# Designs tried in a protein design run: designed miniproteins, single chains, continued (5). Part 23

Each design is a single chain, and the fold is of that chain. pLDDT is the mean over its residues in the fold that is shown.

## One batch from the design tools (miniprotein)

Design m16767
Fold by ESMFold2-Fast:
Structure m16767 (fold): chain A 80 residues (1-80)
Amino acid sequence: SAERERIRQELQEILARQREILAQMKAKNAPQSLLDEAETEIAYTEDVIERVDEMSLLQQRVHLIVVGGSLTLLERMLER
């Protein structure tokens, strides 16, 4: 239970950071192709959050890793 609550909190924190990165990309006039990729990554995180309570603990752990990788990708895209 405690681990599931931690995963839910971490997913929400990652989503908030991804949205902030997208806002910064827009403010810097990033190319539309990068904005589209960032929006696709955010949509994936949103889908994981919507379905997280239907997932086994193992699936929750796997998706948290994938979503963490998505955040790292967005951070690298922002550096351009």
Scores: mean pLDDT 89

Design m16768
Fold by ESMFold2-Fast:
Structure m16768 (fold): chain A 75 residues (1-75)
Amino acid sequence: MTLTITTGGSDNPQDVADKAIEEAKTKGIKKIVVVVPPEGGDIAARGKAEQTLDLLLQKKKDGTLPKDVEILRGT
């Protein structure tokens, strides 16, 4: 099962990342796709998406997110 994350400019990246990790653990999600808006789009939403992606990659690196969960950048 794939979890797709779309962030708005007012979203908290830490809260979004924490919720995604909880959902991945509880629902057995093996793939998380963070949708990053293109350059020239919503700058605030793009910033939040990039921060969320970075947090998820860091959580996978430090073992908070299981290593068998794949993290991908979407468009």
Scores: mean pLDDT 80

Design m16769
Fold by ESMFold2-Fast:
Structure m16769 (fold): chain A 90 residues (1-90)
Amino acid sequence: SDEEVELIELLLRKALEAIRKKVEAGDAEAAKELAIQLLEFLRQEAIRKGLVDTAEHVDRTLERVKETEDPEEILRLVEETARYAIEQFK
């Protein structure tokens, strides 16, 4: 529903703002933890909606985020994947 997509977009905005603040502080560990939480949320939403390819895409990004310690790369990966996922949810 449009209401559900709007709520997800709001949650994404707030989560991405929190991740950006950790990246600005140079806190790669906190940025990674928040990014993983956001990606797990997106994965669960994709599964709930029956979007198998979207869930698989999010899982690949989760693996990449877990393997990197660069806060700027973590932010880039999560922003790109969140943008992709929200388009699939429409």
Scores: mean pLDDT 85

Design m16770
Fold by ESMFold2-Fast:
Structure m16770 (fold): chain A 56 residues (1-56)
Amino acid sequence: MIEAILRDVNELVDGEPKLYLKMSDGTVVPLSEDPALESAQLVLAMAQDVPVVDVD
């Protein structure tokens, strides 16, 4: 589960050194700073349904 999120982060570090996640929908989602673990699980679930998370 989380391993998939960590994988996307490694690929995104090539273009962005921040903790970001790339989904199959072609969307990039940033990880929550505080509960990164929680955000990772959320994004993982949304990666299949809806790729939308807080981004600034």
Scores: mean pLDDT 47

Design m16771
Fold by ESMFold2-Fast:
Structure m16771 (fold): chain A 74 residues (1-74)
Amino acid sequence: SPRDEANAALAQFVALAQEVVDEMRARGEFDPEAILAELERRVAAVLPTLSPLGAAVVRNALAWLRAEVERAKA
């Protein structure tokens, strides 16, 4: 179903974000902007492998994270 597909795409995004955060923190990088930039690079590589719905869900989640990082700077 579209709901199951969207949930699967979101779960993949969350897992990827967790891997990026863990890897960056392990190398001593804690800057949210640097972490977000690395996540964006990895997401760009995955997007072409996703369905249109999955890609839309992931792009929306990434846009929300960008907005949160910008909000934290205010």
Scores: mean pLDDT 86

Design m16772
Fold by ESMFold2-Fast:
Structure m16772 (fold): chain A 83 residues (1-83)
Amino acid sequence: SILEKLEAIRALAEKHLDPATAAIVNKGLDIAKEEIKEGNILGAQMTLGALQLYLSTLYVLTGDPALREMADQLQEIIEELDS
C-alpha cells in the first residue's frame, strides 16, 4: 500500500540520515499521511513533491545515495497517487 511505502521511506531516513534531516522527512511523511486519510490527494502530492525536491537537492550537494533512493521512492508514490 502507499502507506506502507511511506513507512519504508521513514525507516530509510531514520537509519541513514542525521537526526535533524530525518525529523524533516518524518514530519513531511506525517503531513502527507494525514492528507491521504482526508482524501486530499492534491495536498499529499504537493507535500511529497516538496519533500522529494528537498531530498534531491541534498543529494546534489552531498552525493549520498540514500537521499537519491528516498527521492526516487517519493516520486514513485506521487505517480501512484495520480492513478
Scores: mean pLDDT 88

Design m16773
Fold by ESMFold2-Fast:
Parts: structure tokens; C-alpha cells; sequence
Structure m16773 (fold): chain A 90 residues (1-90)
């Protein structure tokens, strides 16, 4: 089991939408047969993309990878606003 944490700053009005985009990007990669490392890279790339826009609201993105699944969880002010769990190919 591996856990990685990333942060992005976005506009407060876009926080839930941005969180959903991050979780969805990870889930889509996993569904397409990406490895756990590849899913983590896709999530990192999306976080970096969103950070370029800027804002005052911090999104905390947690990627947890197990032997058979990857879970992307996004928090705003400590509250989970988006989460996706995707099975990994064997």
C-alpha cells in the first residue's frame, strides 16, 4: 500500500468541479488499464494543470494504491468533496 498527497490552489467557486476533474482523471486512467504508478502520474499532471490557474482555495489530493485498486480522494477544508476507487489490472 502506497499513499501520496498533492495540493492544488483553485478559485473557491471551482473547487468542487476541480476536485471532480482530478478524481475522474484518475478513474479514467485506471479503467483504461493504467498501472497504479501511471494513475498517480495522471493525477499529478492534473494537479499541476490546475495549479497554473491559481486561486485561494487549497485542494488536498490523496492517492492510495493497493495491490488491486487505486483510490483518489480530494478534500476541501478537511471535507471529502470527490473520491473515486478504480480496480487495477492484474
Amino acid sequence: TRTSVYRARVEKEEAVRAASEIAMAGAKAGIAGATGDEVEQVVRDKVEELEKRGGDQVLEVTVTTTSDSVTVTVRVDGEVVASATTPLAP
Scores: mean pLDDT 80

Design m16774
Fold by ESMFold2-Fast:
Structure m16774 (fold): chain A 99 residues (1-99)
Amino acid sequence: MEKVKEKLEELKEKLEEALKTSTNPLVKLVAKHLLEVLSKLDLSDLEGAIRELEELIGLLGIVRGILRIIGEDEDAAIVDEIIDLLKELVDLLKELLEK
């Protein structure tokens, strides 16, 4: 559980940084939406939390693709980093579910 909380705080800090530093409105919109979802994430339902996070990873993959098509490679790299942090969080939640 402690590692899950640490990863959630790391992810929230990265999203807040993206909101402050990015000039791209799509990145800002995505970061704001993810912060709202993460703040409402029910850790008492690990299976539900994992499913919700995996759905977000899928959505971010689409956003990353759009950013690359329009030539926003730096913003696409920020989205990739957020995807990696979400995947790490999912792995930690799966570890807790197996205990």
Scores: mean pLDDT 82

Design m16775
Fold by ESMFold2-Fast:
Structure m16775 (fold): chain A 68 residues (1-68)
Amino acid sequence: MSKKDLEAESLVAFGLMAAWLGDIDTAIENFRRAAEILGLSEEEIEEIEELVREGNVDAAVEKLLKAI
């Protein structure tokens, strides 16, 4: 994996941990940072944020990991 992919994966892991603790805002912030590193569009980032807000964290993580 590239260094950027590892950094994005770490942010996804931190975001997932925040979501498990019920800290949705921190989860969204970490997932947004990961998506920016992975070069996702603003529309894709908004989709990920919406999935997390809806409680569909698994779908948000899957979308991010597919970009790695």
Scores: mean pLDDT 83

Design m16776
Fold by ESMFold2-Fast:
Structure m16776 (fold): chain A 97 residues (1-97)
Amino acid sequence: AEERINEAVEEFAPVARELYETKGWSMEEAMEEFARELERRGDHLLARLVRLTLEALKALQAGDTAAAKAALLRLADLYEEMGLLDAAAELRAQAAA
């Protein structure tokens, strides 16, 4: 699971940078497009991960701390399902702060 996430991050990082530099796309816009691409490939689990991460970021930008904490906890649950126990624990700590 961690290898798949690292691979997706490695793929996403240069795409997000190029979209920012060439089209002026925000990180949120790039993440939405990446989630759609993952869905098209049939990688529904990684698509859920990207969408939950985006939900947390949007809540944080809106100053909705309750919604942000709820999104982080759902993201932590998904990380646990993927076997990423350390990453899940870190997200839970952020939600508790």
Scores: mean pLDDT 72

Design m16777
Fold by ESMFold2-Fast:
Structure m16777 (fold): chain A 57 residues (1-57)
Amino acid sequence: MEAELEAATAEQLEAAADILEIGSDVNSSLPSQTPEDAERDRRGAEELRREAEKKRE
């Protein structure tokens, strides 16, 4: 439902996605992290960007 998404602005959702993308890049570079960790963060960022697009409609 859209009630939760109404509490966040599109800009806030995009900022959170940017943070996850940065985290994904860092995790991919760390010797203790797996490629799966980085990919999971990237997918999270993509979901946040989709929610931001809904806000901008």
Scores: mean pLDDT 67

Design m16778
Fold by ESMFold2-Fast:
Structure m16778 (fold): chain A 93 residues (1-93)
Amino acid sequence: MRKESVDRAVELARSPDTWVAVEALTMLTIDAVITKKYADRLSPEEAKEDIEVLKHALEKLRPLTQDPDPEVRQAARDAVSAFEEAIKALEKK
C-alpha cells in the first residue's frame, strides 16, 4: 500500500463535496479489502509499513463516521471497518 496514495485519498474523503468524499472512502475500502486478502503475501517489513499507514489513515477517518451527511457517514463506517480488519490480518503475520 502506497502511503502517498492513501494520504491523498484520506484528504479527498474529507472533501465538502459528498460525491468526492464517498468515492475516496470507497477506494480506501477497496484498498483495505485487497490488503487483507493478500496479507499473507507480504514480508514482515511490508506488513509493518502497511499497518503504520492504515493506523494513521484510520485515525483521520474515524470522525467521518459521525458526518452529518448519511452517505459520507455510511461510506466512512465501511472504510473504518475494512481498515480494522486489514490491520488484524496484517498483525497475525
Scores: mean pLDDT 84

Design m16779
Fold by ESMFold2-Fast:
Structure m16779 (fold): chain A 107 residues (1-107)
Amino acid sequence: MTREERLEHLERLAEEYAKHLKLKPEQVERLRELLREGLEAIENKDEARLREIAEQLGISVETLKRMVYDRSFTLEDFLEALKKALKEAAERGPAEALRLIGRILDL
């Protein structure tokens, strides 16, 4: 997969996710920027930045890497990863789940 194909895949995934959650235009732009920065962090092997972006998106670093490199990664895969992260956050406490939801919705 070329860099251009990865960017196209991420742009499409961001648009599908934004439509599913009915995000505002400014939230869609922030999501696109985070995904582009995620690709850049992976290319630069910046593990600290990659962890920060994954945390802001509410997913694991491994899920973010799959999203970037796997052309078959779908909106459903993204939503399932978020459900898992929310469940794990809720098991740590209601405040952790609310913080994760806040990060996702305040994109």
Scores: mean pLDDT 77

Design m16780
Fold by ESMFold2-Fast:
Structure m16780 (fold): chain A 90 residues (1-90)
Amino acid sequence: SAVESIEDLGAVSPTKKAYRVTFKEPVDFAKLDELLKDELITLEPIDATTAIATFPSTSYTLESVKEILDTTLETGISESMALIIRGVEA
């Protein structure tokens, strides 16, 4: 798992819940936020490994939050590999 820890920060609105997420390695939170937009999840970066993730429902479990973040980060890595295959160096 890419996720080191998740802290439940509680409901920020009747329809939204926030979590403090710490990753094992530095993450491009701008890219991760872009990948999470379809799930209506927003990320507010705190530092290179830590962000506040706001989920569009109060019904998420810590396990489901972790799984979504792990899967999305894996998708982001795969997309970065696709950019290399296209021959675009940044």
Scores: mean pLDDT 71

Design m16781
Fold by ESMFold2-Fast:
Structure m16781 (fold): chain A 80 residues (1-80)
Amino acid sequence: MLSPVASQTISDTARSLGMDDVARAAETGDVQTFLNQFRTQPSSRQQQFIQALQQRSQTITNSVDQTQIQNVIQQMQSQI
């Protein structure tokens, strides 16, 4: 389960890219639900999302939340 900060950061990143279904999946806090929606996106948009989330993760000050986001990024990279 994602922390509220991690799920919100992922959701906000998805919304900034117009990925509303992915954003809604992220808000559930369930990584598998998020990944299932994420992989429906074209590979070019998946790459764009990963890059945007990596950039946002650098602004997270809490190490636990940052680690969860990094783990999700690794899982997303394995899905491409």
Scores: mean pLDDT 82

Design m16782
Fold by ESMFold2-Fast:
Structure m16782 (fold): chain A 99 residues (1-99)
Amino acid sequence: SEEEIEAANKGMKAASRVLREAEKGDIEGAAEVIREVVERGDLEAARFAAGLAVGLLVATGELETAARLAEAVAEAVEEADPELAELLRRRAEELRASL
């Protein structure tokens, strides 16, 4: 749908910003990008961005950074999206088990 395409486009832009902050070593800044998207009411875009950013870090072998990002984003979205927070914490645990 048009809404799904728009959410994916916004999520892609957010994921790019998240990855840029993560590359600088600013995991808290990366999580803040997702928090801002959630605060704007773009929950689907936030979910897309979190999943894409963590997934790309995993795909490039940056497992520790991926785990740290998943943990930080989970904390940032806990109140707004507890289901996403639980999913990200579970993903972080799986990634840490692989380290």
Scores: mean pLDDT 85

Design m16783
Fold by ESMFold2-Fast:
Structure m16783 (fold): chain A 94 residues (1-94)
Amino acid sequence: MTLEEIFEELIKIFEELRKLVTDPLLQAMLDHVIEKLKNVDFNDLEKVKQVLAEARSVVDILRRRADQLTPEQRALVDKASELIDKAEELIEKE
């Protein structure tokens, strides 16, 4: 899986989470990270790392609220975390 493919899957997962969450603050955080994921320049490794860090922060916030999440929402958060881990590994190898 390429960085571009991972970002495409992350965008889809965050868009699904955006539909399922009702908290306006979480919705705003998801909208912000989705916009950054869609507009990242993959030739700018520093910007790619910054966007992944922001995505990780959103995932961490969602995990801290896991008791308020449905099983479907928790599965999406876990999948997003796995994809971020894969993207970070690919960046460290390049």
Scores: mean pLDDT 83

Design m16784
Fold by ESMFold2-Fast:
Structure m16784 (fold): chain A 90 residues (1-90)
Amino acid sequence: MKEIEEKKERALKGAEESLRGLRELVEERRASLSPEQYAALTARIDALEALIEEFRKSKFNSQEELDKAIAELTAAGVAVGRAAAEVLFP
C-alpha cells in the first residue's frame, strides 16, 4: 500500500513538473508560433493535463496497475514533448 502510494505521488509530481515546464516554454516562445501552432500545442498540453488529473484521481490496487498507468502517462508526456520540440526547435 505505502509503496504504491509513494510511487504514484512521485510519478504525479514528475508529470506535474513536466507539464508546468512545457507550458512555460510554450508561453516564452509564443511570439515565434503561428496561431495554429499555438492552438495545437495548447490543446495537446490541455489533454495531457486532463490525463494527469485522471491519474491523480485513480486508485491502484496493485503495483502492476500503477506501473501500466505510469507507462501510459509517460508515453503521453513524451508524445506531447516531441510535438512541442518539433515546433519550438525546428
Scores: mean pLDDT 84

Design m16785
Fold by ESMFold2-Fast:
Structure m16785 (fold): chain A 62 residues (1-62)
Amino acid sequence: MEEEERRRKLRERIRLEAEGGMIIMHASSLALGSSPEEGERLIEEGREEARRLREEGEELMR
C-alpha cells in the first residue's frame, strides 16, 4: 500500500524535474540567439521556473 503511494509521488517528482529540465534547455536555446544581457536574463528566468517545479516535486515526496 505505502509502496504504491511512494511510487506515484516519485513519478510526479520525476515529471516535474523533467519539465524543469525542458524549460532550462528551451531558455538556453533562446539565449544563444540573444544579446549577452538578454541571454543571461532568459537563462536565470528559466532556472527560477525549474527550481519552483523541483521544489513542488520535493514537497510531494514528504
Scores: mean pLDDT 78

Design m16786
Fold by ESMFold2-Fast:
Structure m16786 (fold): chain A 70 residues (1-70)
Amino acid sequence: MTPEELEERFREEVIDYLVKEYGLDREKVEELLRNRDIEGLESLVPEDKKEEFRKYLEELERRLVREYLA
């Protein structure tokens, strides 16, 4: 897996997660991820789900990094 493929896969999985789990606008999430606006992205997540979202991101990053290093 190339660094570009890793970043693209991370982005797509985050977008899909936020759209499916929280009903967020795909285009808005894509814009914030392109701009690396993590604060803006977190602001779109419901307050009661922010911890769950952070845990998801940590698990996703660990999984993708593991796949990249394998």
Scores: mean pLDDT 77

Design m16787
Fold by ESMFold2-Fast:
Structure m16787 (fold): chain A 68 residues (1-68)
Amino acid sequence: GAAESAAAGEAAAKEYGPEGGAANAAVDLHQASMLGDKEAAERAAKAAEEAGGPKSAIDTARVNAQNA
């Protein structure tokens, strides 16, 4: 649920700082792009949102992965 997503996002922010969630999203999206699987990229972006990452940063990671 939302509380669990927030807790996961907080844990990532604690370990890697406030941009850690966005960095994890970018890595997952990059890996999905290397597989050539757009569905996997969308799944990774959604997982980052569930982890409580900032929406604007996740959107930026999505665009970056698409355009390399």
Scores: mean pLDDT 56

Design m16788
Fold by ESMFold2-Fast:
Structure m16788 (fold): chain A 89 residues (1-89)
Amino acid sequence: MKAEIEKKIAEIEAEVAELQAKLSAEYPEAADLEDLSKLPEELKEAIIKILEAEKEKLELLYPLLKPEEQEKAKKILKEIDEQIEELKK
């Protein structure tokens, strides 16, 4: 179980790292943008993929976390969901 979860997390982290590197190279100034709704559609799609990957990673880790970490993860998951919904508008 743990080894399987670790493998999936590593795959997700690799995907996120590639997307982040591509995003930073193509849109270096967008990293400082506070209003995500103003981003180009291509950049929004890339950010949504990164957020969905981070959410999946947190969901896989959730049952392995300490109670304090679970509360923090739940808050982060909510923030990710809210950001994805905003970007999909």
Scores: mean pLDDT 72

Design m16789
Fold by ESMFold2-Fast:
Structure m16789 (fold): chain A 100 residues (1-100)
Amino acid sequence: EVEEKIRKITILSVAAMLHAVAARISTGEEAKDALYGASGAIEDMAKVAREMGLEDYAKRLEELSKGIREAADKGDVETGYELAREANRVSGEAIEALKA
């Protein structure tokens, strides 16, 4: 049960980082679409964290997801990438909290 949720967060974290990397090697609309993909994966991670009672981690991931969309709308790929990396770090903290 907990192992299933950890696996789901891990898969979503990898998906978010793959989207963020894709944004950095793309331009214009493709880069924006990739950042929106990263944002969606991070939002899904927040839902899993909330289901597990990790409300503070869910809120942090939701704010990061929102920040990535704002960066995408401004064409700021580097900020979007940095926020996705922070979400990856937060997901690691959430996984450790689930093991406690």
Scores: mean pLDDT 88

Design m16790
Fold by ESMFold2-Fast:
Structure m16790 (fold): chain A 92 residues (1-92)
Amino acid sequence: MEKKIEELKEEAKKKIEEIENKEEASIREIAELVITVLEGQALLAEKAGDEEVAALAREAKKELEEALKSGDDKKIEEAIINGSKRFEEAAG
């Protein structure tokens, strides 16, 4: 579990830096970053025994994955925003 969390943390950092350096980031690239962050948060919450926080992160991740499969840009964008908000609430 810890090894996977460390890998996800490094991957998220690289994706954030890549997105920040781009004039325009694709919705898919942002979605992939959010999915990675949410997976890491769920694993961290489970390790800490925070079942509720883990469940929130998993629900947000599932919603975003379903939005990506739908191919609806508006749904993808809304799922990204919701995922980011869930991450902030879980972290603080």
Scores: mean pLDDT 72

Design m16791
Fold by ESMFold2-Fast:
Structure m16791 (fold): chain A 93 residues (1-93)
Amino acid sequence: AEEAAEALLATPESEVRQNFLQQSQLSQQVASKSTGNLKQAYQLLSQGSLAASQGDYKKAAEYLAQAAKLLTGDLKRQAELGSEVLRLLAEAK
Protein backbone atom coordinates (compact mmCIF):
# COMPACT_ATOMS: atom_id res chain seq x y z
CA ALA A 1 0.00 0.00 0.00
CA GLU A 2 2.72 2.52 0.97
CA GLU A 3 4.78 1.54 -2.12
CA ALA A 4 1.79 2.11 -4.43
CA ALA A 5 1.07 5.47 -2.76
CA GLU A 6 4.72 6.52 -3.22
CA ALA A 7 4.53 5.57 -6.92
CA LEU A 8 1.40 7.70 -7.38
CA LEU A 9 3.08 10.65 -5.60
CA ALA A 10 5.97 10.36 -8.09
CA THR A 11 3.53 10.33 -11.07
CA PRO A 12 2.59 13.67 -12.74
CA GLU A 13 -0.78 14.96 -11.45
CA SER A 14 -2.24 15.24 -14.97
CA GLU A 15 -1.45 11.56 -15.65
CA VAL A 16 -2.92 10.43 -12.29
CA ARG A 17 -6.12 12.42 -12.92
CA GLN A 18 -6.49 11.08 -16.48
CA ASN A 19 -5.98 7.50 -15.27
CA PHE A 20 -8.67 7.84 -12.55
CA LEU A 21 -11.10 9.50 -14.98
CA GLN A 22 -10.71 6.56 -17.39
CA GLN A 23 -11.20 4.08 -14.51
CA SER A 24 -14.43 5.93 -13.57
CA GLN A 25 -15.75 5.57 -17.14
CA LEU A 26 -14.85 1.85 -17.30
CA SER A 27 -16.52 1.21 -13.91
CA GLN A 28 -19.73 2.92 -15.13
CA GLN A 29 -19.71 0.69 -18.23
CA VAL A 30 -19.36 -2.46 -16.07
CA ALA A 31 -22.11 -1.22 -13.70
CA SER A 32 -24.49 -0.75 -16.67
CA LYS A 33 -24.06 -4.46 -17.57
CA SER A 34 -24.25 -5.73 -13.95
CA THR A 35 -27.00 -6.39 -11.39
CA GLY A 36 -27.39 -6.44 -7.59
CA ASN A 37 -24.35 -5.96 -5.37
CA LEU A 38 -21.92 -5.98 -8.31
CA LYS A 39 -23.78 -3.07 -9.99
CA GLN A 40 -23.80 -1.07 -6.74
CA ALA A 41 -20.10 -1.83 -6.15
CA TYR A 42 -19.06 -0.63 -9.63
CA GLN A 43 -21.19 2.52 -9.24
CA LEU A 44 -19.26 3.23 -6.00
CA LEU A 45 -15.93 2.43 -7.72
CA SER A 46 -16.87 4.88 -10.49
CA GLN A 47 -17.68 7.62 -7.95
CA GLY A 48 -14.43 6.90 -6.09
CA SER A 49 -12.33 7.13 -9.25
CA LEU A 50 -14.11 10.36 -10.23
CA ALA A 51 -13.35 11.86 -6.78
CA ALA A 52 -9.69 10.80 -7.16
CA SER A 53 -9.56 12.44 -10.64
CA GLN A 54 -10.62 15.68 -8.88
CA GLY A 55 -7.89 15.31 -6.21
CA ASP A 56 -10.28 14.30 -3.41
CA TYR A 57 -8.36 11.21 -2.32
CA LYS A 58 -10.06 11.02 1.09
CA LYS A 59 -13.54 10.83 -0.47
CA ALA A 60 -12.23 8.40 -3.12
CA ALA A 61 -10.89 6.08 -0.37
CA GLU A 62 -14.31 6.15 1.38
CA TYR A 63 -16.13 5.16 -1.84
CA LEU A 64 -13.70 2.27 -2.51
CA ALA A 65 -14.09 1.02 1.10
CA GLN A 66 -17.89 0.98 0.63
CA ALA A 67 -17.53 -0.85 -2.71
CA ALA A 68 -15.27 -3.48 -1.08
CA LYS A 69 -18.09 -4.39 1.35
CA LEU A 70 -20.26 -5.37 -1.66
CA LEU A 71 -17.51 -7.35 -3.47
CA THR A 72 -15.96 -10.80 -3.00
CA GLY A 73 -12.66 -12.51 -3.85
CA ASP A 74 -10.03 -10.70 -5.91
CA LEU A 75 -12.31 -7.71 -6.62
CA LYS A 76 -12.82 -7.15 -2.87
CA ARG A 77 -9.07 -7.38 -2.23
CA GLN A 78 -8.33 -4.89 -5.05
CA ALA A 79 -10.96 -2.42 -3.77
CA GLU A 80 -9.60 -2.68 -0.19
CA LEU A 81 -6.02 -2.15 -1.42
CA GLY A 82 -7.12 0.80 -3.58
CA SER A 83 -8.90 2.39 -0.61
CA GLU A 84 -5.74 2.07 1.55
CA VAL A 85 -3.52 3.54 -1.21
CA LEU A 86 -5.88 6.53 -1.66
CA ARG A 87 -6.06 7.06 2.13
CA LEU A 88 -2.23 7.20 2.26
CA LEU A 89 -2.23 9.68 -0.66
CA ALA A 90 -4.72 11.91 1.21
CA GLU A 91 -2.43 11.89 4.29
CA ALA A 92 0.72 12.60 2.21
CA LYS A 93 -0.76 15.59 0.32
Scores: mean pLDDT 80

Design m16792
Fold by ESMFold2-Fast:
Structure m16792 (fold): chain A 108 residues (1-108)
Amino acid sequence: MTRKLSVEEEAAILIHNAALLVLSDIAVAEGNYEAVQAAARRINALAEEHRDNPNVAEMARAALEALRSVRPDWSEEELREALKRAIREVAEEFNFSEEAVELALEHL
């Protein structure tokens, strides 16, 4: 079922899905499945909590924190670049609006 999402709803969903994609890639590469599952659970809980009241800034912050918790060896620039790349990949695959992509990237 497709309903019309606000740009803020789309941006929050985009960041959430992008963070999960990066977390999955890290799990496959590093084998740190327990740490990745814990990080994914935290961001999924936040997405559920904010389902009816999306907060793009909080989702972006939570995504970066989740990635940092599983890759503490990455710089802030590396964390942001990984998430930005995943945002672009998810947006292309699932046809997110240009406005949602711009809003998501603005918060990184």
Scores: mean pLDDT 84

Design m16793
Fold by ESMFold2-Fast:
Structure m16793 (fold): chain A 83 residues (1-83)
Amino acid sequence: SMAAKLAAVEAVLRAFRAGGGRLSRAELDAIAAQFPDVPRAFLELALLVLQTALAESPSVDAAIRRTARVFGVPEERVEAVLA
């Protein structure tokens, strides 16, 4: 569902921020296990978009905001990630 995909993207954004702009395979595997109905390839795409955004952004938080916009993550969830 779209709701599950948005929640999964939020989890990727949160883990990426906690890792200082890095996300391990083990962390991505843990997120995939929490969202079994979301294709692994979609989570890998979200990480790729985040990494690309970080290369073009002044900060990890800026990369997160750009990626959230790409995937349509609601503002309230983005602020929760950045809290």
Scores: mean pLDDT 85

Design m16794
Fold by ESMFold2-Fast:
Structure m16794 (fold): chain A 70 residues (1-70)
Amino acid sequence: SAAEEAIRALPRETQLRMAAALLLALQGLSQREIAERLGVSQSTVSRYLALGKRLAGSLREALRLLLRVL
């Protein structure tokens, strides 16, 4: 799928951080808490979650997509 290919085109480190951000968001953490845990900016977390929603329609489907690629 185009979404799966888009995820595969991302650097491995970005794929792993994005998967972690999606998982933590699904556990109910705020973008601030996720940023603190991953050592990235809140803007980076926001971009990861927005990309996931854009490609897969939801955070859960985005995580499922990333776990297929990883």
Scores: mean pLDDT 88

Design m16795
Fold by ESMFold2-Fast:
Structure m16795 (fold): chain A 85 residues (1-85)
Amino acid sequence: SKKEILKEIVKKLKEMIKAVQNKDYEKFIELQKEIEKLLKEFAKVASPEEVKKVMGLVLEFSRALYNKDIEKAEKIIKELEEYIK
């Protein structure tokens, strides 16, 4: 359950990078709402330490996208994937 929620978050974050590259702002807004919902579900089943770690990485990802730093956004996704294993 917890691992599957994190995998879905990672999938949506990868889709957000593609939406930004394609200038698909409607898809980007949809993905933001889906990720927010998944983060709320994750917070129900995760420890406070796990929530802090994942929320911190998602926040850093959002900052990277805001700054158009795709390389940093992809690095954060990799850190999340390594955390999930």
Scores: mean pLDDT 87

Design m16796
Fold by ESMFold2-Fast:
Structure m16796 (fold): chain A 79 residues (1-79)
Amino acid sequence: EDGEKAIELHPDPLLRELYEAIKNKDKEKIEEIRKRYKEELEELKRLKKENPEKYQELVKERAKEFEEWLKKMEELKKK
């Protein structure tokens, strides 16, 4: 339960979908998520190349989301 909740609170929605697919042993869904992950990586590479300022803002936003997720993880540890 706590591990599942930690994944639900993860800032990366793709990682949350991957966790559900693994839990359900859905090989087709896992492969679909792999394709989406590759597309996201290409988008990030393009953004870094074409607009480095926007890329840095995105990195900052994701870091803030990650910090929020870590705070939720610490709350789960207090049990």
Scores: mean pLDDT 68

Design m16797
Fold by ESMFold2-Fast:
Structure m16797 (fold): chain A 73 residues (1-73)
Amino acid sequence: PSEEELDEEIAVALVLIYLGIANSLYKQGKFESAEEAVKKAEELADRFLAEGRITPEQYEEIKKGIEEVKKKI
C-alpha cells in the first residue's frame, strides 16, 4: 500500500479502536466512560474527514458504527 493508503487505514483503525473501547466499557456497565469514548471516536472521525485523511464513504461507515454503539448506551 502507498503511504497515503496506509495513513487512511491508520486513521480509520484509530476511530474503530475508540468504538471498541466504548463497546467494552458498555459491557462492563461503565456507561459514562463508554459515552466519552464514543465522543472521542466522533471527534476523531470529524477531524480526519476535515483533514482529508479519510474519505466521505469511510466517514459514513464510521457514523453507522457510532450510531449502533449509541443505541446500546
Scores: mean pLDDT 80

Design m16798
Fold by ESMFold2-Fast:
Structure m16798 (fold): chain A 86 residues (1-86)
Amino acid sequence: MIYKITVKVEGDPPEELARAIAEGAASQVPGVKKVLEASYDPEKGVITVVLEVDSEESARKAADAIVEQLRAAGYKVLETKVEKIE
């Protein structure tokens, strides 16, 4: 299954750091088979991650892991979306 995770952050993380946190956190979750895409739009403050997962539960755990790591790094998370694509 393919899921898209969208996280809106406040605190202007560097683009490379935002992507590294998101990709690293997602890839550590059991049931995440592959991180297909990880991107950050600094003008909008939006991190987007596209994952191949075995279940919706794994996608939600990946979203939670990303949010936890961003908050641990000192960034405020404003919004989180988890969407099944295709």
Scores: mean pLDDT 85

Design m16799
Fold by ESMFold2-Fast:
Parts: C-alpha cells; structure tokens; sequence
Structure m16799 (fold): chain A 81 residues (1-81)
C-alpha cells in the first residue's frame, strides 16, 4: 500500500539523517557537505511522498534514485578528500 511505502521511505530517511550526523560528528564530512546531504534527504522525502500519494510510483522511484545517486557521489567525494 502507499502507506507501507511511505513508512519504508520515512525509515530510510531517518537512517540517512543518522548516518549524516554520525559522519559529521566523526569529522568524516564538512558541515557544508552535511547540510547538502540533509537538504537532499528532506527534498527527496517530500517529493517522493507527494508522488506516492498521487499514485505516481514510477515518478517516485525516479526521484528516489536521483537523490540516492547524488548523496552517494557527495559521500564518495568527501571520503576521497
């Protein structure tokens, strides 16, 4: 159901926010990178939730994949720096 998919998305977002906070506390990422990652999580959660509620599951998957790819890129850049 849409509610089950939204609940899974909220758990993913909570886990992502936790890892961002831990990485920042450990000095693995800058405050600027942390802010960018948090903004991506917030935007992705809002947009994907709206699309799921509208019944646009294909659009929801596309927005989720785009956000996930951007977060992975930023994390990889931070780890290599």
Amino acid sequence: SAEEQIAKLERIAANQREFIAEALAAGLISPETAARLEAIVDEMLARVTALIRAGDFEGAAAVFAEGAAEMERLIREAVRA
Scores: mean pLDDT 86

Design m16800
Fold by ESMFold2-Fast:
Structure m16800 (fold): chain A 65 residues (1-65)
Amino acid sequence: MTVRFDPADPVSASVATLVGAESLSLAELNRLLAPYGVDAGATAEEAAAAISAASRGRPVSLTEI
């Protein structure tokens, strides 16, 4: 499963900058976010929810591609 960060969403854009990619596999996202204590799960919705929780509940936009 591949996810794409929304460049119009500030949180999504910040995560894209942190991981160095505008889109990547969910497995790779999980690997890159593990040192930050974020478990992105198995779906784009779970990944968005985990990043939102880590960003104090700010909404996060991720698209499955």
Scores: mean pLDDT 79

Design m16801
Fold by ESMFold2-Fast:
Structure m16801 (fold): chain A 72 residues (1-72)
Amino acid sequence: SLAELRALLAQARDALKNGDIDKARALIDRAAALLDEAVAAGALSPEEALALGSEIGVLRMHVTVLEKEKEK
């Protein structure tokens, strides 16, 4: 559901706040899978799909930056 997708994104933000990069990535991947399912089912408007996809993209970039900082 849309509520479940939003809950996963909120949990991913909390995981990033706590420095749990692996947990954040897993939650983001689950949210992305739910978004793909919702889009395939026609359950989202184009505007909702774009907004959620953008939020997932921002969170994925944050994970990538934190992962790269750990490699230094």
Scores: mean pLDDT 83

